# Designs tried in a protein design run: designed miniproteins, single chains, continued (3). Part 48

Each design is a single chain, and the fold is of that chain. pLDDT is the mean over its residues in the fold that is shown.

## One batch from the design tools (miniprotein)

Design m9651
Fold by ESMFold2-Fast:
Structure m9651 (fold): chain A 93 residues (1-93)
Amino acid sequence: SVKDYLIELAEKILDEIAEEFPFLSEEQVEKMRKAIVTLIEEGKVDFSSLTEFEKTLIAAALGLALEEAKEKGLISEEEAKEVEKLRSEIMKA
């Protein structure tokens, strides 16, 4: 499914981004991966559990995954808008 593809891609991108920040624990990276899954599947997550830095990395991973999915024609404009909305909500929280 498109959601499964976005989740797998966003998690892969998050892992690549996390390699640039060796101070991030595996537990923090796993927490961010779970937040991505919950956001895409449920359209919401408890943002109070996330630091500003973690929110920034999640938003970046989602944005990069969305751009790749759009470039490959794997996501509709409507589906892309929903992901952009989720990304905006993360950054406002």
Scores: mean pLDDT 82

Design m9652
Fold by ESMFold2-Fast:
Structure m9652 (fold): chain A 76 residues (1-76)
Amino acid sequence: GLEKALEDAKALANMPPEELRALLEAAGSTPEEAVAQLEGLKKQAEEVGKKEGKPELAEELVKALDEAIAKVRAAA
């Protein structure tokens, strides 16, 4: 659910740049593909948060995803 997504997003956002870069290479993902996936999750988080009555959790997830997107772009 949203709680697990927030945990995963925070872990990604707090990951060292070297480790994040290594994970992207190992996964065979381009930075552009990773960013597109994270932006898709950001859109879904807002809708799910409204539907489930968890707007604060959705806001935290969006913030963590924005930080993760910035880290992915910086690691490229």
Scores: mean pLDDT 78

Design m9653
Fold by ESMFold2-Fast:
Formats: sequence, structure tokens, C-alpha cells
Structure m9653 (fold): chain A 62 residues (1-62)
Amino acid sequence: AAAAPVERPALSDEQLAEALLRALREMKRSIPEPDPLQQETMDNILDRLSKLSGVSRAEILA
């Protein structure tokens, strides 16, 4: 796909994956007993990481 000609700050897929991984790790440390909504949010972050990196969810958690 062609790059959009916009002047907005955007993270590359690699930078976004690193940011999401850090966020997931922080959530796991700060929320040891997540409620269903928090767990769903964490699962969504993990799914996006898997799609961005091409690595399975199990490998991201290892």
C-alpha cells in the first residue's frame, strides 16, 4: 500500500510492537488479578503483537 502523505507522528510496526510489549508487561506487573475487561484488553494487545511480529502468542509470553 502507498504511504499516506500526512504530517502526523506514527510508529513503525517494529516500534509499535515494542511499545505494546512494554505496555503488556506493565499491565501484568500492575494488575496481577485482572477482571474480565482487563483480561480482554491484554488479550487484544497480545493479538496485535502476534500479528505485527508474526510470532505466536505463546512465544511472546515466553
Scores: mean pLDDT 71

Design m9654
Fold by ESMFold2-Fast:
Structure m9654 (fold): chain A 62 residues (1-62)
Amino acid sequence: STDEALQLAVKGGKYWSEGNYEKAAQYFDQASQLFQQSGRDDSSQGAQQLSDQMKQQAGLPV
């Protein structure tokens, strides 16, 4: 649901603020998937971009 996706995005932001880029990326990726399932394409794309940014900061493949 959209509410679940928003909660995951909030958790991603929390881990980002803590410098835990790997966990931040995981939560933003999960949020992106739930936004996509809810038909929220713009929000899904935004969350995916944040996930990719966090992966780059963590030295992970995007």
Scores: mean pLDDT 86

Design m9655
Fold by ESMFold2-Fast:
Structure m9655 (fold): chain A 85 residues (1-85)
Amino acid sequence: MEELKEEVRRKLLELAERGESPLTEEGAEKLVEEMEKRGMSEEEIKKFLEAAELQVELKEAWSDDPAVQEELEERARKKEEELKK
């Protein structure tokens, strides 16, 4: 889990930077601790990261290509529905 935690922390910071979110290293570490406390499986953590990456891609596409933005928005909505099941 230590290696996975470090990878998840790095990915969260990378996604926050790309999404222009004000996430600190301390904040990312706290999020990883919260995931561990909730007993999230490795698969659940990966799905969460995939959903977060899709949200970042949606924001990145917003200024460059409106057609791509619409597709990513639909994918993001479906991803959120899957996480609630």
Scores: mean pLDDT 69

Design m9656
Fold by ESMFold2-Fast:
Structure m9656 (fold): chain A 81 residues (1-81)
Amino acid sequence: DPSKRQQLIEKGREKKKELEELFDRVNELYRRSPEEALEYARRWALEKGLLTPEELRALRTTAEILSAAVRRELEREDKEK
């Protein structure tokens, strides 16, 4: 189905763009304040529904939050069989 394939490709491009923008913003914030970078990553993961508030409280670093959020996003794609 060409229409479904095109939608999946566009969805993949948008997710990649969101991740690139996220990483760029987090890196910019981290240079100014590690605390601002951490808070930005926490808000992004929560708003996207990728992590719960409890999971976010358990994660101590920006890298841990981003890794967990990206993992959850990939698991969502794997469910699109």
Scores: mean pLDDT 73

Design m9657
Fold by ESMFold2-Fast:
Structure m9657 (fold): chain A 65 residues (1-65)
Amino acid sequence: MQAQLEADVAALEAELREEGREEAIARARSQPSLLQRLMELGVAVVELAVRRVVEEKEKERLEKE
């Protein structure tokens, strides 16, 4: 169980690392529980994904409708 959570955490950390979100990774690592780390990383990844979609939509709307 813990090994599976560690694998999930590592996968999310790799995703955030690709995006240069080292601060989010460090913040998650400060959590005492692997589950809490996973949640923190998951929220950061979702926020990043939402921001990308919003930026793409705003870019399209500002350039052309």
Scores: mean pLDDT 74

Design m9658
Fold by ESMFold2-Fast:
Structure m9658 (fold): chain A 63 residues (1-63)
Amino acid sequence: MTDEELAQQMLEEIARANAAIRDGTLEEARAHLDRAVALAEQISAELGARVRAEVAAALAELE
C-alpha cells in the first residue's frame, strides 16, 4: 500500500469516527479512531504519535 493510499484510508476512518460521534456511538468512533492511528503509524512514527495524541484528547472530551 502506498503512503498516499494509507493517508486516504486514514482520512476515511477519521470521517467515519466523526459520523459515529454525531450518532452517539462512542464505541464505533473509538474503533475508527484506533484504525486511523494504526494507518498513520504505517506512514510515519511522527504522524502516528501526533494522531494518537489528538485521538486521546478528543476521546477525553467525550468522557
Scores: mean pLDDT 79

Design m9659
Fold by ESMFold2-Fast:
Structure m9659 (fold): chain A 64 residues (1-64)
Amino acid sequence: SSRVEELLRRLKERVDEMIKAGASQDEIHLEIQRFADEALAQGVPVEEVRRIAMETALYAEKLL
């Protein structure tokens, strides 16, 4: 969905900035969790949030 694509893009952009700033893998995982919690609180379906979190974590691991 366009919503999943937009949320995924925003989280990846945030993670990219964190990596450029020297953030650790643990700090990046904490941010992904924080983003997921906010998305759930905003009513985004669990399956969409899980997909966004998983794809972003895999993306970050390739860059770290």
Scores: mean pLDDT 86

Design m9660
Fold by ESMFold2-Fast:
Structure m9660 (fold): chain A 91 residues (1-91)
Amino acid sequence: DLSEIEARLEEGLKVGRLEAQFSLLVLYELAKQNGDEETANFLEEQLKKLTGEETVEEAIERLIAELERAGLLDLAELVRRLVNPPPPVPL
């Protein structure tokens, strides 16, 4: 059924877009932590383009919301920890 194939492709593209945004965010935070401002700025612009947001903060919040809607709760939690890590707690 063509309509089922179209729906599956659209869902796959949506998930792929969210995975791309997540990957860009991880690389962006790593670049910032390493002091690589040129790479961080490039990744920030790519993340803004994919989310349609004006700021990285808004792009991150949108990504978290979209990941939660897609049922990718573990990735949404990883994004939260990546950008606002809690202080280390001794085990």
Scores: mean pLDDT 72

Design m9661
Fold by ESMFold2-Fast:
Structure m9661 (fold): chain A 117 residues (1-117)
Amino acid sequence: VTVTESGGGTVAEGGSVTLSFTVSGVDFSKSSVGWFQQKEGEKLEALGGMDVGLDGVVVSLTGAGRLTISSDLANKTAYLHLDNLKKEDTATYYGVVTPGTDPKNAVYGQGTQLTVV
């Protein structure tokens, strides 16, 4: 299983950004996808996730509805869209894919740095 992340960089406060990852080596339609956030000096925190082939449901675990998680089955890609960026959104973001139903099979991406200025 390979997870390749893209997006991130430096973005102005009040702007928006879309982070993504592509998956290879698994049946994406039978996988779940999610996103984690790690701020400097803090622990890894779950942002949300969805089952790619089953629900298609967007889940946000953060307040104020600024976060959207989505997927594209045809391109085997998952997305995290962040709107109305704040300085506290500065973090490393990790995409995760879980093939099938066993959470022990979860594969994390390399991490994507986002800096809000």
Scores: mean pLDDT 76

Design m9662
Fold by ESMFold2-Fast:
Structure m9662 (fold): chain A 73 residues (1-73)
Amino acid sequence: MEEAIRYAENGDLAYRFGFYKTAAKLYEKAVEIAKKENSPYLPEIYRNLADVYEKLGDTEKAEKYRKEAEKIA
């Protein structure tokens, strides 16, 4: 749980600085760890990942992660 949160926090920092590709990689790692840990923050991380992919113009991935967040929350 703490490990996934650390990756998500680093993703938030990258996003604030406009490093959207870096933010996506950090959030994807956070999702991978959060899934293994059954983290209650997983839906929030999915929403953040969807927002990042929307900024990158990857509409397909953005929709995918939004739906994953809705299914879990």
Scores: mean pLDDT 82

Design m9663
Fold by ESMFold2-Fast:
Structure m9663 (fold): chain A 72 residues (1-72)
Amino acid sequence: MKEKLMKEVDEAMEQIMLGVGKVAASRSENPELMAKATEHLVEAYRAELEGNLEEAERHRELAKKLEEEAKA
């Protein structure tokens, strides 16, 4: 079973992604939107690991829209 190991790895990846997202947000014209996009990408990643592909797709689409708004 890989569930416990994958959860620990995912938590470490989540911390890295959030850290990178904060740096990206600090450099963006819309830091709040960029930060929210990053958080949705982390949630999508977690949902995919849990086997909730529909939830993962929803979060990925939300992240995409927020990232596009942050670029505008």
Scores: mean pLDDT 72

Design m9664
Fold by ESMFold2-Fast:
Structure m9664 (fold): chain A 71 residues (1-71)
Amino acid sequence: SDRRSAASYAGLARLGVEGAERALREGDKEKALRLIETARQMAAQLAKFPEGRAEAERILARVEELERELA
């Protein structure tokens, strides 16, 4: 929903990254992939906010690192 705040998208994106990192440590690649996709989607929404752009770029960089670990 477009009614979500930048802070809400940032929180959800961070939770997605943290969840993906945990799933990778546990060897659950399928769960990690789903959480990476969630983090990417939330960060993409965050990037639409001028105040959220820098944090979205940092989260997307971390998502790319996690995607490389899964390759």
Scores: mean pLDDT 85

Design m9665
Fold by ESMFold2-Fast:
Structure m9665 (fold): chain A 60 residues (1-60)
Amino acid sequence: SNVTNLTNQINNLDKQIQDLVDQASQAAGAGDVDTARSLLDQAQTLQDQKNQLQQQLNSL
């Protein structure tokens, strides 16, 4: 169903976002500020995609 497909995509994005945030924290802890910023920018892009899918799910 559309609900199941959207829910699975949202859950996958949540896992990817958490992975990127964790990697960014490690990079920041190592003093790699540029890598940390890049990873957080990627996480924000995925968060925006998740928000769009969540809105689509809520409109079904």
Scores: mean pLDDT 90

Design m9666
Fold by ESMFold2-Fast:
Structure m9666 (fold): chain A 71 residues (1-71)
Amino acid sequence: ATYVARTRLRLESGETLEQEGVGPSVAEARGLATQVLNRRMREAIEERGLSADEAAALARALAEATETSVE
């Protein structure tokens, strides 16, 4: 059996970032999708030249806005 997790993050621009994770368990698929999306989010925040505290606060807020579904 294979599980596919899709994690979605909606940006303030109205743009949506999606990341899929595939694994032999629900937890593994979700973990992969979330981990990769969080990394992409942090990279985008760093490119904006925010302070470490501002970047951490924004990353936390964006993570709270992230939706995850598993099939």
Scores: mean pLDDT 69

Design m9667
Fold by ESMFold2-Fast:
Structure m9667 (fold): chain A 85 residues (1-85)
Amino acid sequence: SESERLRKEIEELLKKAEELLEQAKKARDNGDYDTMYKLVSELEKVLQRISDLAMKLQDLGDDDGTARAAERLLRLRDRLLQVMG
């Protein structure tokens, strides 16, 4: 279904977001703030794409998929704030 396709795309983007977040942490820990800020910028773009796809899931009536995506986005944003702070 289209809902299953969107859920798969969201899952792939969430994995990419996790990888970018870990790379940003390593850059921060190494004092490479230029690389950290570049990775944070890329992560913000990925999080926006996930948000857009979650809205499409909502339009399809996939309330469970939308709620799960929103919760995972919130957790990733919280972790991003920890990296930046």
Scores: mean pLDDT 89

Design m9668
Fold by ESMFold2-Fast:
Order: sequence, then C-alpha cells, then structure tokens
Structure m9668 (fold): chain A 77 residues (1-77)
Amino acid sequence: MPSVEEQIRALVARMQALGALVAQTQNPRALEVLRQVEALLRQAAALYHAGAPDSEIRAVLAQIERLLAEAEALARA
C-alpha cells in the first residue's frame, strides 16, 4: 500500500506530465483544472507538514486524482 508521501510524489509526476500535454493541446479548461490541481497539491503538502491525520490528507489526494483524470480527458479531446 503506497504511503501518503508516495501518493503525493506520484500525483506531482502526473501533474508535470499533464502540464506538458496541456501545453500541446492549448485547451483553456484543462489549464484551469491543472491550476486547481496545483493548489490542492500545495494544500496536501501543507497538511502533511502540519501533521494532519492521514484521512484528511487522503481526502485531498482523492480530489486531486479526480481533477487530474478530468484534465487528462480534456487535454486528450
């Protein structure tokens, strides 16, 4: 089972890959969702460093995963 740290690292890598894809497609909605993902990743990192419960951090990570999937679909359309 991946740790919270491993999940954050994986989501950062996905965000970086998505950023490259969005730059090629020029979809403004995908850019907007990508900015939301970036803000939520900063929030998850802040919660992790503040010692927040894993359940609270995982809730934010789940929201990030949903938004990444949306932005990836938009960038591929």
Scores: mean pLDDT 81

Design m9669
Fold by ESMFold2-Fast:
Structure m9669 (fold): chain A 91 residues (1-91)
Amino acid sequence: MHAEKAKEYAEKALKAGENDPGGRAAGRAALRAAEAALKGEDPIEAQIEAGVAATAGGSAYTSGEGEDSKKAGKYALEAARYAELAARERA
């Protein structure tokens, strides 16, 4: 369930941020974290990707110029949280 939730939030982040470079970057990072968590092959890499997604999401949320960037950031942070949970359960 956690890896599936990560993907759900990553897709929401991509959609919310599609017209903002920072939001788009956060969504892409979130998607990579979700994909690493779903694959389950390398828990360390999955945790690293979750950290990258959390950083990108935080940046989009705090430095974003509009609501779309902030929404993308929030969704990317949720995706990162679920990806980290999934990675830890497989470690």
Scores: mean pLDDT 80

Design m9670
Fold by ESMFold2-Fast:
Structure m9670 (fold): chain A 90 residues (1-90)
Amino acid sequence: MEEKLRKALEEIHRIVLDFIENLEEPEEVIKRVEEVLEKYGIPEEFRERILALLREEVPKVREYLESLDPEEQEEVRERFREALARGLAA
């Protein structure tokens, strides 16, 4: 279980980075995450909780980024990439 969850989280991290880089549609991001969770056989309870959180947060993050100027968006993307990379490295 733990090993599968770790691998799923690594792939989800890449999906989140792609989302931040490209401002992907929330539905597309959520679908990609759902496919990863199914691929690794994550239990329905955990899968439902992760997907519910993403359905709430991904649209808010996209709306926030869209409210910024293109230069500000790139600064946020850079900071987010650095923060996520440090989180995984720790």
Scores: mean pLDDT 75

Design m9671
Fold by ESMFold2-Fast:
Parts: C-alpha cells; structure tokens; sequence
Structure m9671 (fold): chain A 95 residues (1-95)
C-alpha cells in the first residue's frame, strides 16, 4: 500500500489525475481489507491524497467526504500531522 501511495503522489504531481486516483483507490482498498489499526495512519494519508485528487478534478462533494473521513481517522489515532494535512486540504474546498 505505501508504494502505491508514493507512486500516486508522483502521478498527481505530473498532472495525471486518473492514474493517481487509481493508485490511491487500490491503496485504500488494500489497507481497508487488512483492518490493521497500525496501518490507520497510511489509510488516513491515502484518503487525504485521494480527496485532493477529487478536488483537482472539480469533484468537490467526493473530495469533502474523503477529507472529512481522513480527518476523523487522523484524530482517532492521534496523528497531529495527518490532522493538519486533512484540515489544510478541507480549507482549499472553502477558498
């Protein structure tokens, strides 16, 4: 899952939003199927990154849903960096 998140970030930076979406969705599926709480930080990061992909595509509804889910998960696990990243991404939807 971590390699797919890294590869997804690379495609997002290159402007390939469709490939970034695919890789982040695959990472989220793999992390969700494992149900491992130690991987919740990676899951929150993948959810935030997918939310930013939807934001870049203009799909604000899906972006908001994913970013709110990522924020909730980051808060639950005490990931201060993940909380800040999700909040910063949500702020872009209101700008």
Amino acid sequence: AEKKIEEGKRYFEEGNLEKAEELYKEAIKELGEKGDPELDGLLARALTNLGLVYYAQGNLEKARELLETALELAKKIGDEEGVAEAEAALAKLEA
Scores: mean pLDDT 82

Design m9672
Fold by ESMFold2-Fast:
Formats: C-alpha cells, sequence, structure tokens
Structure m9672 (fold): chain A 92 residues (1-92)
C-alpha cells in the first residue's frame, strides 16, 4: 500500500474519496480506517498532491471528516480528528 501512496494520482484520491463515502454508507469501519490511514500517509509522503486535490475537494472532504469525528467507533472518530489536524498543519 505504501508504494501505491507514493505513486498516487489525483484520480486515485478521487477513488479514495468514493471508497470512503461507500464504506460510511455500508458501516464498514475497517475500510473507513484503511482509507483514513491512506490519507494520513498522503499527508506525509505526498503533501503537495493532497493540497492540490484539497483545493477542489476540500470542503466536501472536511464535511466527511467532521461527520466521522462524531462516529460511534472511537477509533474511527479519533483517526478522523488526527487526519483533520494533519491536513490543517499542511495548510498553515
Amino acid sequence: SLSKIKNATLSDLDNLLKKLEEAIKNEDDETILSVLNDFSLLTLYRPDLLLTWMSKHGDEFYALLDKLEKHKNKTVADQAKVLKLQIDVLKS
């Protein structure tokens, strides 16, 4: 998965967003955590790509993260909070 993150494209990030939305609808917590982890890896290895993608999709992605921060699964809620903080640091 790390090699996929290092070679990720904007289209791959669009697919990750769709995968996250579907996992939320299906209450698939394992897939939610996997996607949140992939975005966290993007903040570390591909910050410029993530910021470029966020310039177009940031509002909708932040809305999903805000929803996930209130999630019944504490691990999901905590990882969403951490990811939001990581993105906010990149934008500062």
Scores: mean pLDDT 89

Design m9673
Fold by ESMFold2-Fast:
Structure m9673 (fold): chain A 66 residues (1-66)
Amino acid sequence: SQAELDAAVHRVAGAIYDALAKKSSGEEAIENYRLALEHYRRAQALGDPRSAERAKEVEEKLKELE
């Protein structure tokens, strides 16, 4: 379905931003983690069950950096 495709696109986008965040520091890392979190949360809302765990991991890292 379109929702499944949209969920997959957001899951992949979340993974890309998470990877970029891990290769950066300071405000750049925070910005990339925020983008990763937004995409993982959207993927979860669209029905991707794997994105819930990824979102939680990103939330925890973001709290450590802020």
Scores: mean pLDDT 86

Design m9674
Fold by ESMFold2-Fast:
Structure m9674 (fold): chain A 96 residues (1-96)
Amino acid sequence: SLEEKLEELEKEMIELLKKKGLEHLIPKFLEAFEIIKKKALEEPSEELEYLVEEAIKAAKEGDLEKAVEILIRIARLLEEEEAKKLLEEILEEIKK
């Protein structure tokens, strides 16, 4: 289910942030992810499910930058501007 995939994505992202020494970004990530999860479950689509699967794959491969870029695409698809801004701030921190 989409809910199970979102829970897997959350877990993989938290683990990856910890492995990269970016634990301080977890609260900001969770704030953005809560917005995304709520909206995704209200308005599911095939495109959204595909992007979630691609984000899980990127996270499992250790590609944190790619995973966050896909999450920004998800936020954009869901028209969640606040989640998009939080994720863009996370991406800027990763690129330093």
Scores: mean pLDDT 90

Design m9675
Fold by ESMFold2-Fast:
Structure m9675 (fold): chain A 87 residues (1-87)
Amino acid sequence: SKKEQVLELIEELAEKLKELLDEELQKRLDAMVETLRAKLETESIETVVDQLGAGLAWLISSIPDPEKREQALKLAQEFMKKMEEVV
């Protein structure tokens, strides 16, 4: 299903992002992913993808290292584009 495809993309993005994040930001990412997973059962894919985008923007802005922040932004942009193609 489209929901399963979006969830797989969210999980893959989260795994890749964790390499760029400290332990505190990794916990925030995990909490965000679990919230979005639950929301996929009751909300539209569009709503969940929009909420993911907002959460990622805040999370990425919190990365202190500029190089890791830029890498995270590029990853988020690539995966958000893939999710938009599924919606």
Scores: mean pLDDT 86

Design m9676
Fold by ESMFold2-Fast:
Structure m9676 (fold): chain A 102 residues (1-102)
Amino acid sequence: MEEEEKARELFEAGRRTLADVQRSIDELIEQAKKAAEENPEKARELIDQVRTAGDAARDFLRGTAEEVPLYAEEALQLGDEFQARVDKKIEEVEKYMEELAA
């Protein structure tokens, strides 16, 4: 019971950290879209920051899965779902930039 409670607390802390990173990524995506028309170079730099933040969040969840085997499957699933959301948002901005360049 004590080990299960500590595992749950670590997993929940991981989920809160992921939510904070997601909020930061959402702000960077909005900034990238706004920059896309006037400064495409800055928009690409912001997209690179999103990729870096996404990679860091995935690595954090992988570490959580290693430290908390009881929640490893859930942590890895959260990481995969998070990465899929980040990739989709990046693709939407890149497509918008391509349409502006056409």
Scores: mean pLDDT 80

Design m9677
Fold by ESMFold2-Fast:
Structure m9677 (fold): chain A 66 residues (1-66)
Amino acid sequence: GVPEEVDRLGALAAALDAEEVLALAQELSKRHVTDASEEVREARELLLQGRWEEAVALLRKVLDRS
């Protein structure tokens, strides 16, 4: 579910020192977002590809609509 995907994103962001992505993952967890599992998975894939600015932009869109 979304909590597990957010936890995995946060762990990856911490390992990569992607501080902004980590902060956004923590905010998603705090807001109890329930309908963003696909976007969180996409953000994790973007982070793995080194596309960190795109991961940040995607997560911000999720938070802005929540």
Scores: mean pLDDT 81

Design m9678
Fold by ESMFold2-Fast:
Structure m9678 (fold): chain A 75 residues (1-75)
Amino acid sequence: SQAAIDAAVARAEALGMPELAARFRELAARAEEALARRDEAELERVARELEPVLLELAFANSTPEERALLEERLA
C-alpha cells in the first residue's frame, strides 16, 4: 500500500539510511507503473524485491530483543 511505502521511506530517512529510502522509492515507482500498465507479473516481482528491503528496515528499527528473535528465525 502507498501508506506503508511512505511510512517505510520516512523511517529509513529518520534512521539515516538514504540508500534504503531510495530503494523503497524505486520499488514504489515500479509498483505504480506496473499498476498503470496492469502488469501483474511486475507487481509480483516488486513484492518479492520489497521483502528483503523491509527485513533490513526491521533489523535497523528493532529492539535488541526483537533483533535476536529475527536472527533466530533467519537461521
Scores: mean pLDDT 76

Design m9679
Fold by ESMFold2-Fast:
Structure m9679 (fold): chain A 89 residues (1-89)
Amino acid sequence: MSLEEQLELLRKALEKLGFSEELKEKVLNFFREEANGKSIEEVLQELAKEAAERGITLEELLSEKIEGLSEEQAAELLVEYQKEVAKHR
């Protein structure tokens, strides 16, 4: 799966969760910039490692890095994104 295909699945997850257009754009731009030739799954794995090293959750780290995204919204996004990835198999 290409990065653009993964970003489209992420966009679908964000739309299902009813996030604002501004917040959706901030989330998508964050993952585009962090990817730098990697997959979204690789970005999430690297972020999970950083969160563990800091003694915080992945959801808390995402909320810190993405302005306007709450920890609860980050948790909902991770669950919904995994559902969209599973449907695309």
Scores: mean pLDDT 84

Design m9680
Fold by ESMFold2-Fast:
Structure m9680 (fold): chain A 91 residues (1-91)
Amino acid sequence: YANLTPEKILEMTRDGIDFVLDQLKEGIISPDAAVDLIKDLLDHSIHAAIALNDFDTVKEVAELAIKAAETILDLAPEKAKELIDYAKGVK
């Protein structure tokens, strides 16, 4: 984590979510796969933020995941709801 900053974690999380949502929009991945990928990205981002002892960044990456999951609710309601509940639990 020698070169990771809170700003870089947030940038990487936003870029990763945008990439996943673009793949979903293009029909390359399923809505369920998009939710699973966003959850994996959230887990990695949380671990990185905890390693920096930055709990504000943990909250911000959780909020990014919730917002992304909300855009998928109509396509994958069960999976998106599980992700929202998971992200709210980690704060």
Scores: mean pLDDT 82

Design m9681
Fold by ESMFold2-Fast:
Structure m9681 (fold): chain A 65 residues (1-65)
Amino acid sequence: SAEELAEEALRLTEEMIRAAQAGDSQKSVELYQRLQRLLAELEELDPALAKETQERIKAMIEKAA
């Protein structure tokens, strides 16, 4: 479901932030690519939820910086 994709996107974002903080550039890039593919799928199913999820992701990244 779209909701399951949104939850997975948030989980991938948390893992990406941890990888970046640990200096694991390769893992960070791989997780970013997975996140982008998942967000594209989410936008096809539910554009409104995709936009909301993207805003939540931006907030998570900004808070971690």
Scores: mean pLDDT 86

Design m9682
Fold by ESMFold2-Fast:
Structure m9682 (fold): chain A 95 residues (1-95)
Amino acid sequence: SGLEEAIKILEEAIKQAKEALKKGDYKKAVDYAKQGLMQALKVVENKDVALKLIGHIISLIGAELDGELKGDMKAAGEEAIKILEDSLKYLKESL
């Protein structure tokens, strides 16, 4: 299933994104979150789980674009972390 590996990838990405957000590096927080979802997608074997992660990647890209357009990358970073936490919960429930 690759679910256990995907869970570990997202847990590390959430940790890195939160550390970047705390330091005021909002763009880096978004980038860690995006990278984490992309890496998790590569290891999942279930098509329904993969489609759910793709949906979360699209939502994260939308949050990044909204942050750039409004000049509020802090909100983008916070939303990116929330999307990762929701993704992590979904993966844990899929075990």
Scores: mean pLDDT 90

Design m9683
Fold by ESMFold2-Fast:
Structure m9683 (fold): chain A 83 residues (1-83)
Amino acid sequence: MYTAEQVLEIADAAVELGDYERAIAILEKGLKELPREERGPLYVKLAEVLVKMGKLEEAKKVVEEAEKEGIPKEYVEEARKKV
């Protein structure tokens, strides 16, 4: 099982290679498998990747999902700033 840090490292590497689809896939897998307390940074990175792809409406939905899930305000605000 990956840690949140490992998921972020893999996502960052995929983004550097221009492989945004792979970055989204690993982040979404992390959001499904990791406990809620570790998901904050993943929501921030997912919103950032979606913005880089021009998917602004999907990025906004990710921020809304993080807020609805009860992710700490600091991460929700950071994700919102990416959009």
Scores: mean pLDDT 83

Design m9684
Fold by ESMFold2-Fast:
Structure m9684 (fold): chain A 76 residues (1-76)
Amino acid sequence: SAKREAVDNAPNVIHELVAGYYLKAPGFNASNLEKALKTLSKLVGKERVVADIRAAGEKYKIPEEVVEKLVKLAES
């Protein structure tokens, strides 16, 4: 189902959102990112989104300050 595919792919989407935001890629501004993270949080839960944001931050060696800002957006 589309919902199951979206749930299974959520970590990959979160990794791309985190990396794209850090690299200032087109469309990855704070407003668009917040909307995407809120949608993912409704789908898989905030705790899973936060965990995946932190995992992406470590994997791509993103500064802790950026990671914590993204975590705050997901928890809002």
Scores: mean pLDDT 77

Design m9685
Fold by ESMFold2-Fast:
Structure m9685 (fold): chain A 66 residues (1-66)
Amino acid sequence: SAAAAALKQQVQDQVAQLQKQIEETKKLTEEEVAKSSKEFQPQIKAAGDALIKGLEDKRKALEAAL
């Protein structure tokens, strides 16, 4: 149906946006780690890694719906 095709397209668009957000978050995390003191680098990296994992899990859930 046209409605099913539209929903599939929206899911594909969301997957593409999540892919971009994952890449941008990885770069921002690397930049913030590089700018931070040695004492805070592990905490900033852990926070960034947690955000990236959440986005990757959401992307995988959406891909499973396609």
Scores: mean pLDDT 87

Design m9686
Fold by ESMFold2-Fast:
Structure m9686 (fold): chain A 57 residues (1-57)
Amino acid sequence: GPHAEAAGRAAAEGDAEGAARAAKLSGNQVYGDMARRATEEGRGDAAGAAAGAGGGS
């Protein structure tokens, strides 16, 4: 959904806080934390995947 897309874009840009916030808005706190950590570690691909998992409904 739109929040998962926003989280993926933020992660690709290195915005860890934005990625976490958007992923949480997709309805999953755990995916928000995963997206933030992956982005902070320079793993934008993994951060986007984590955010996408949260928005799969």
Scores: mean pLDDT 66

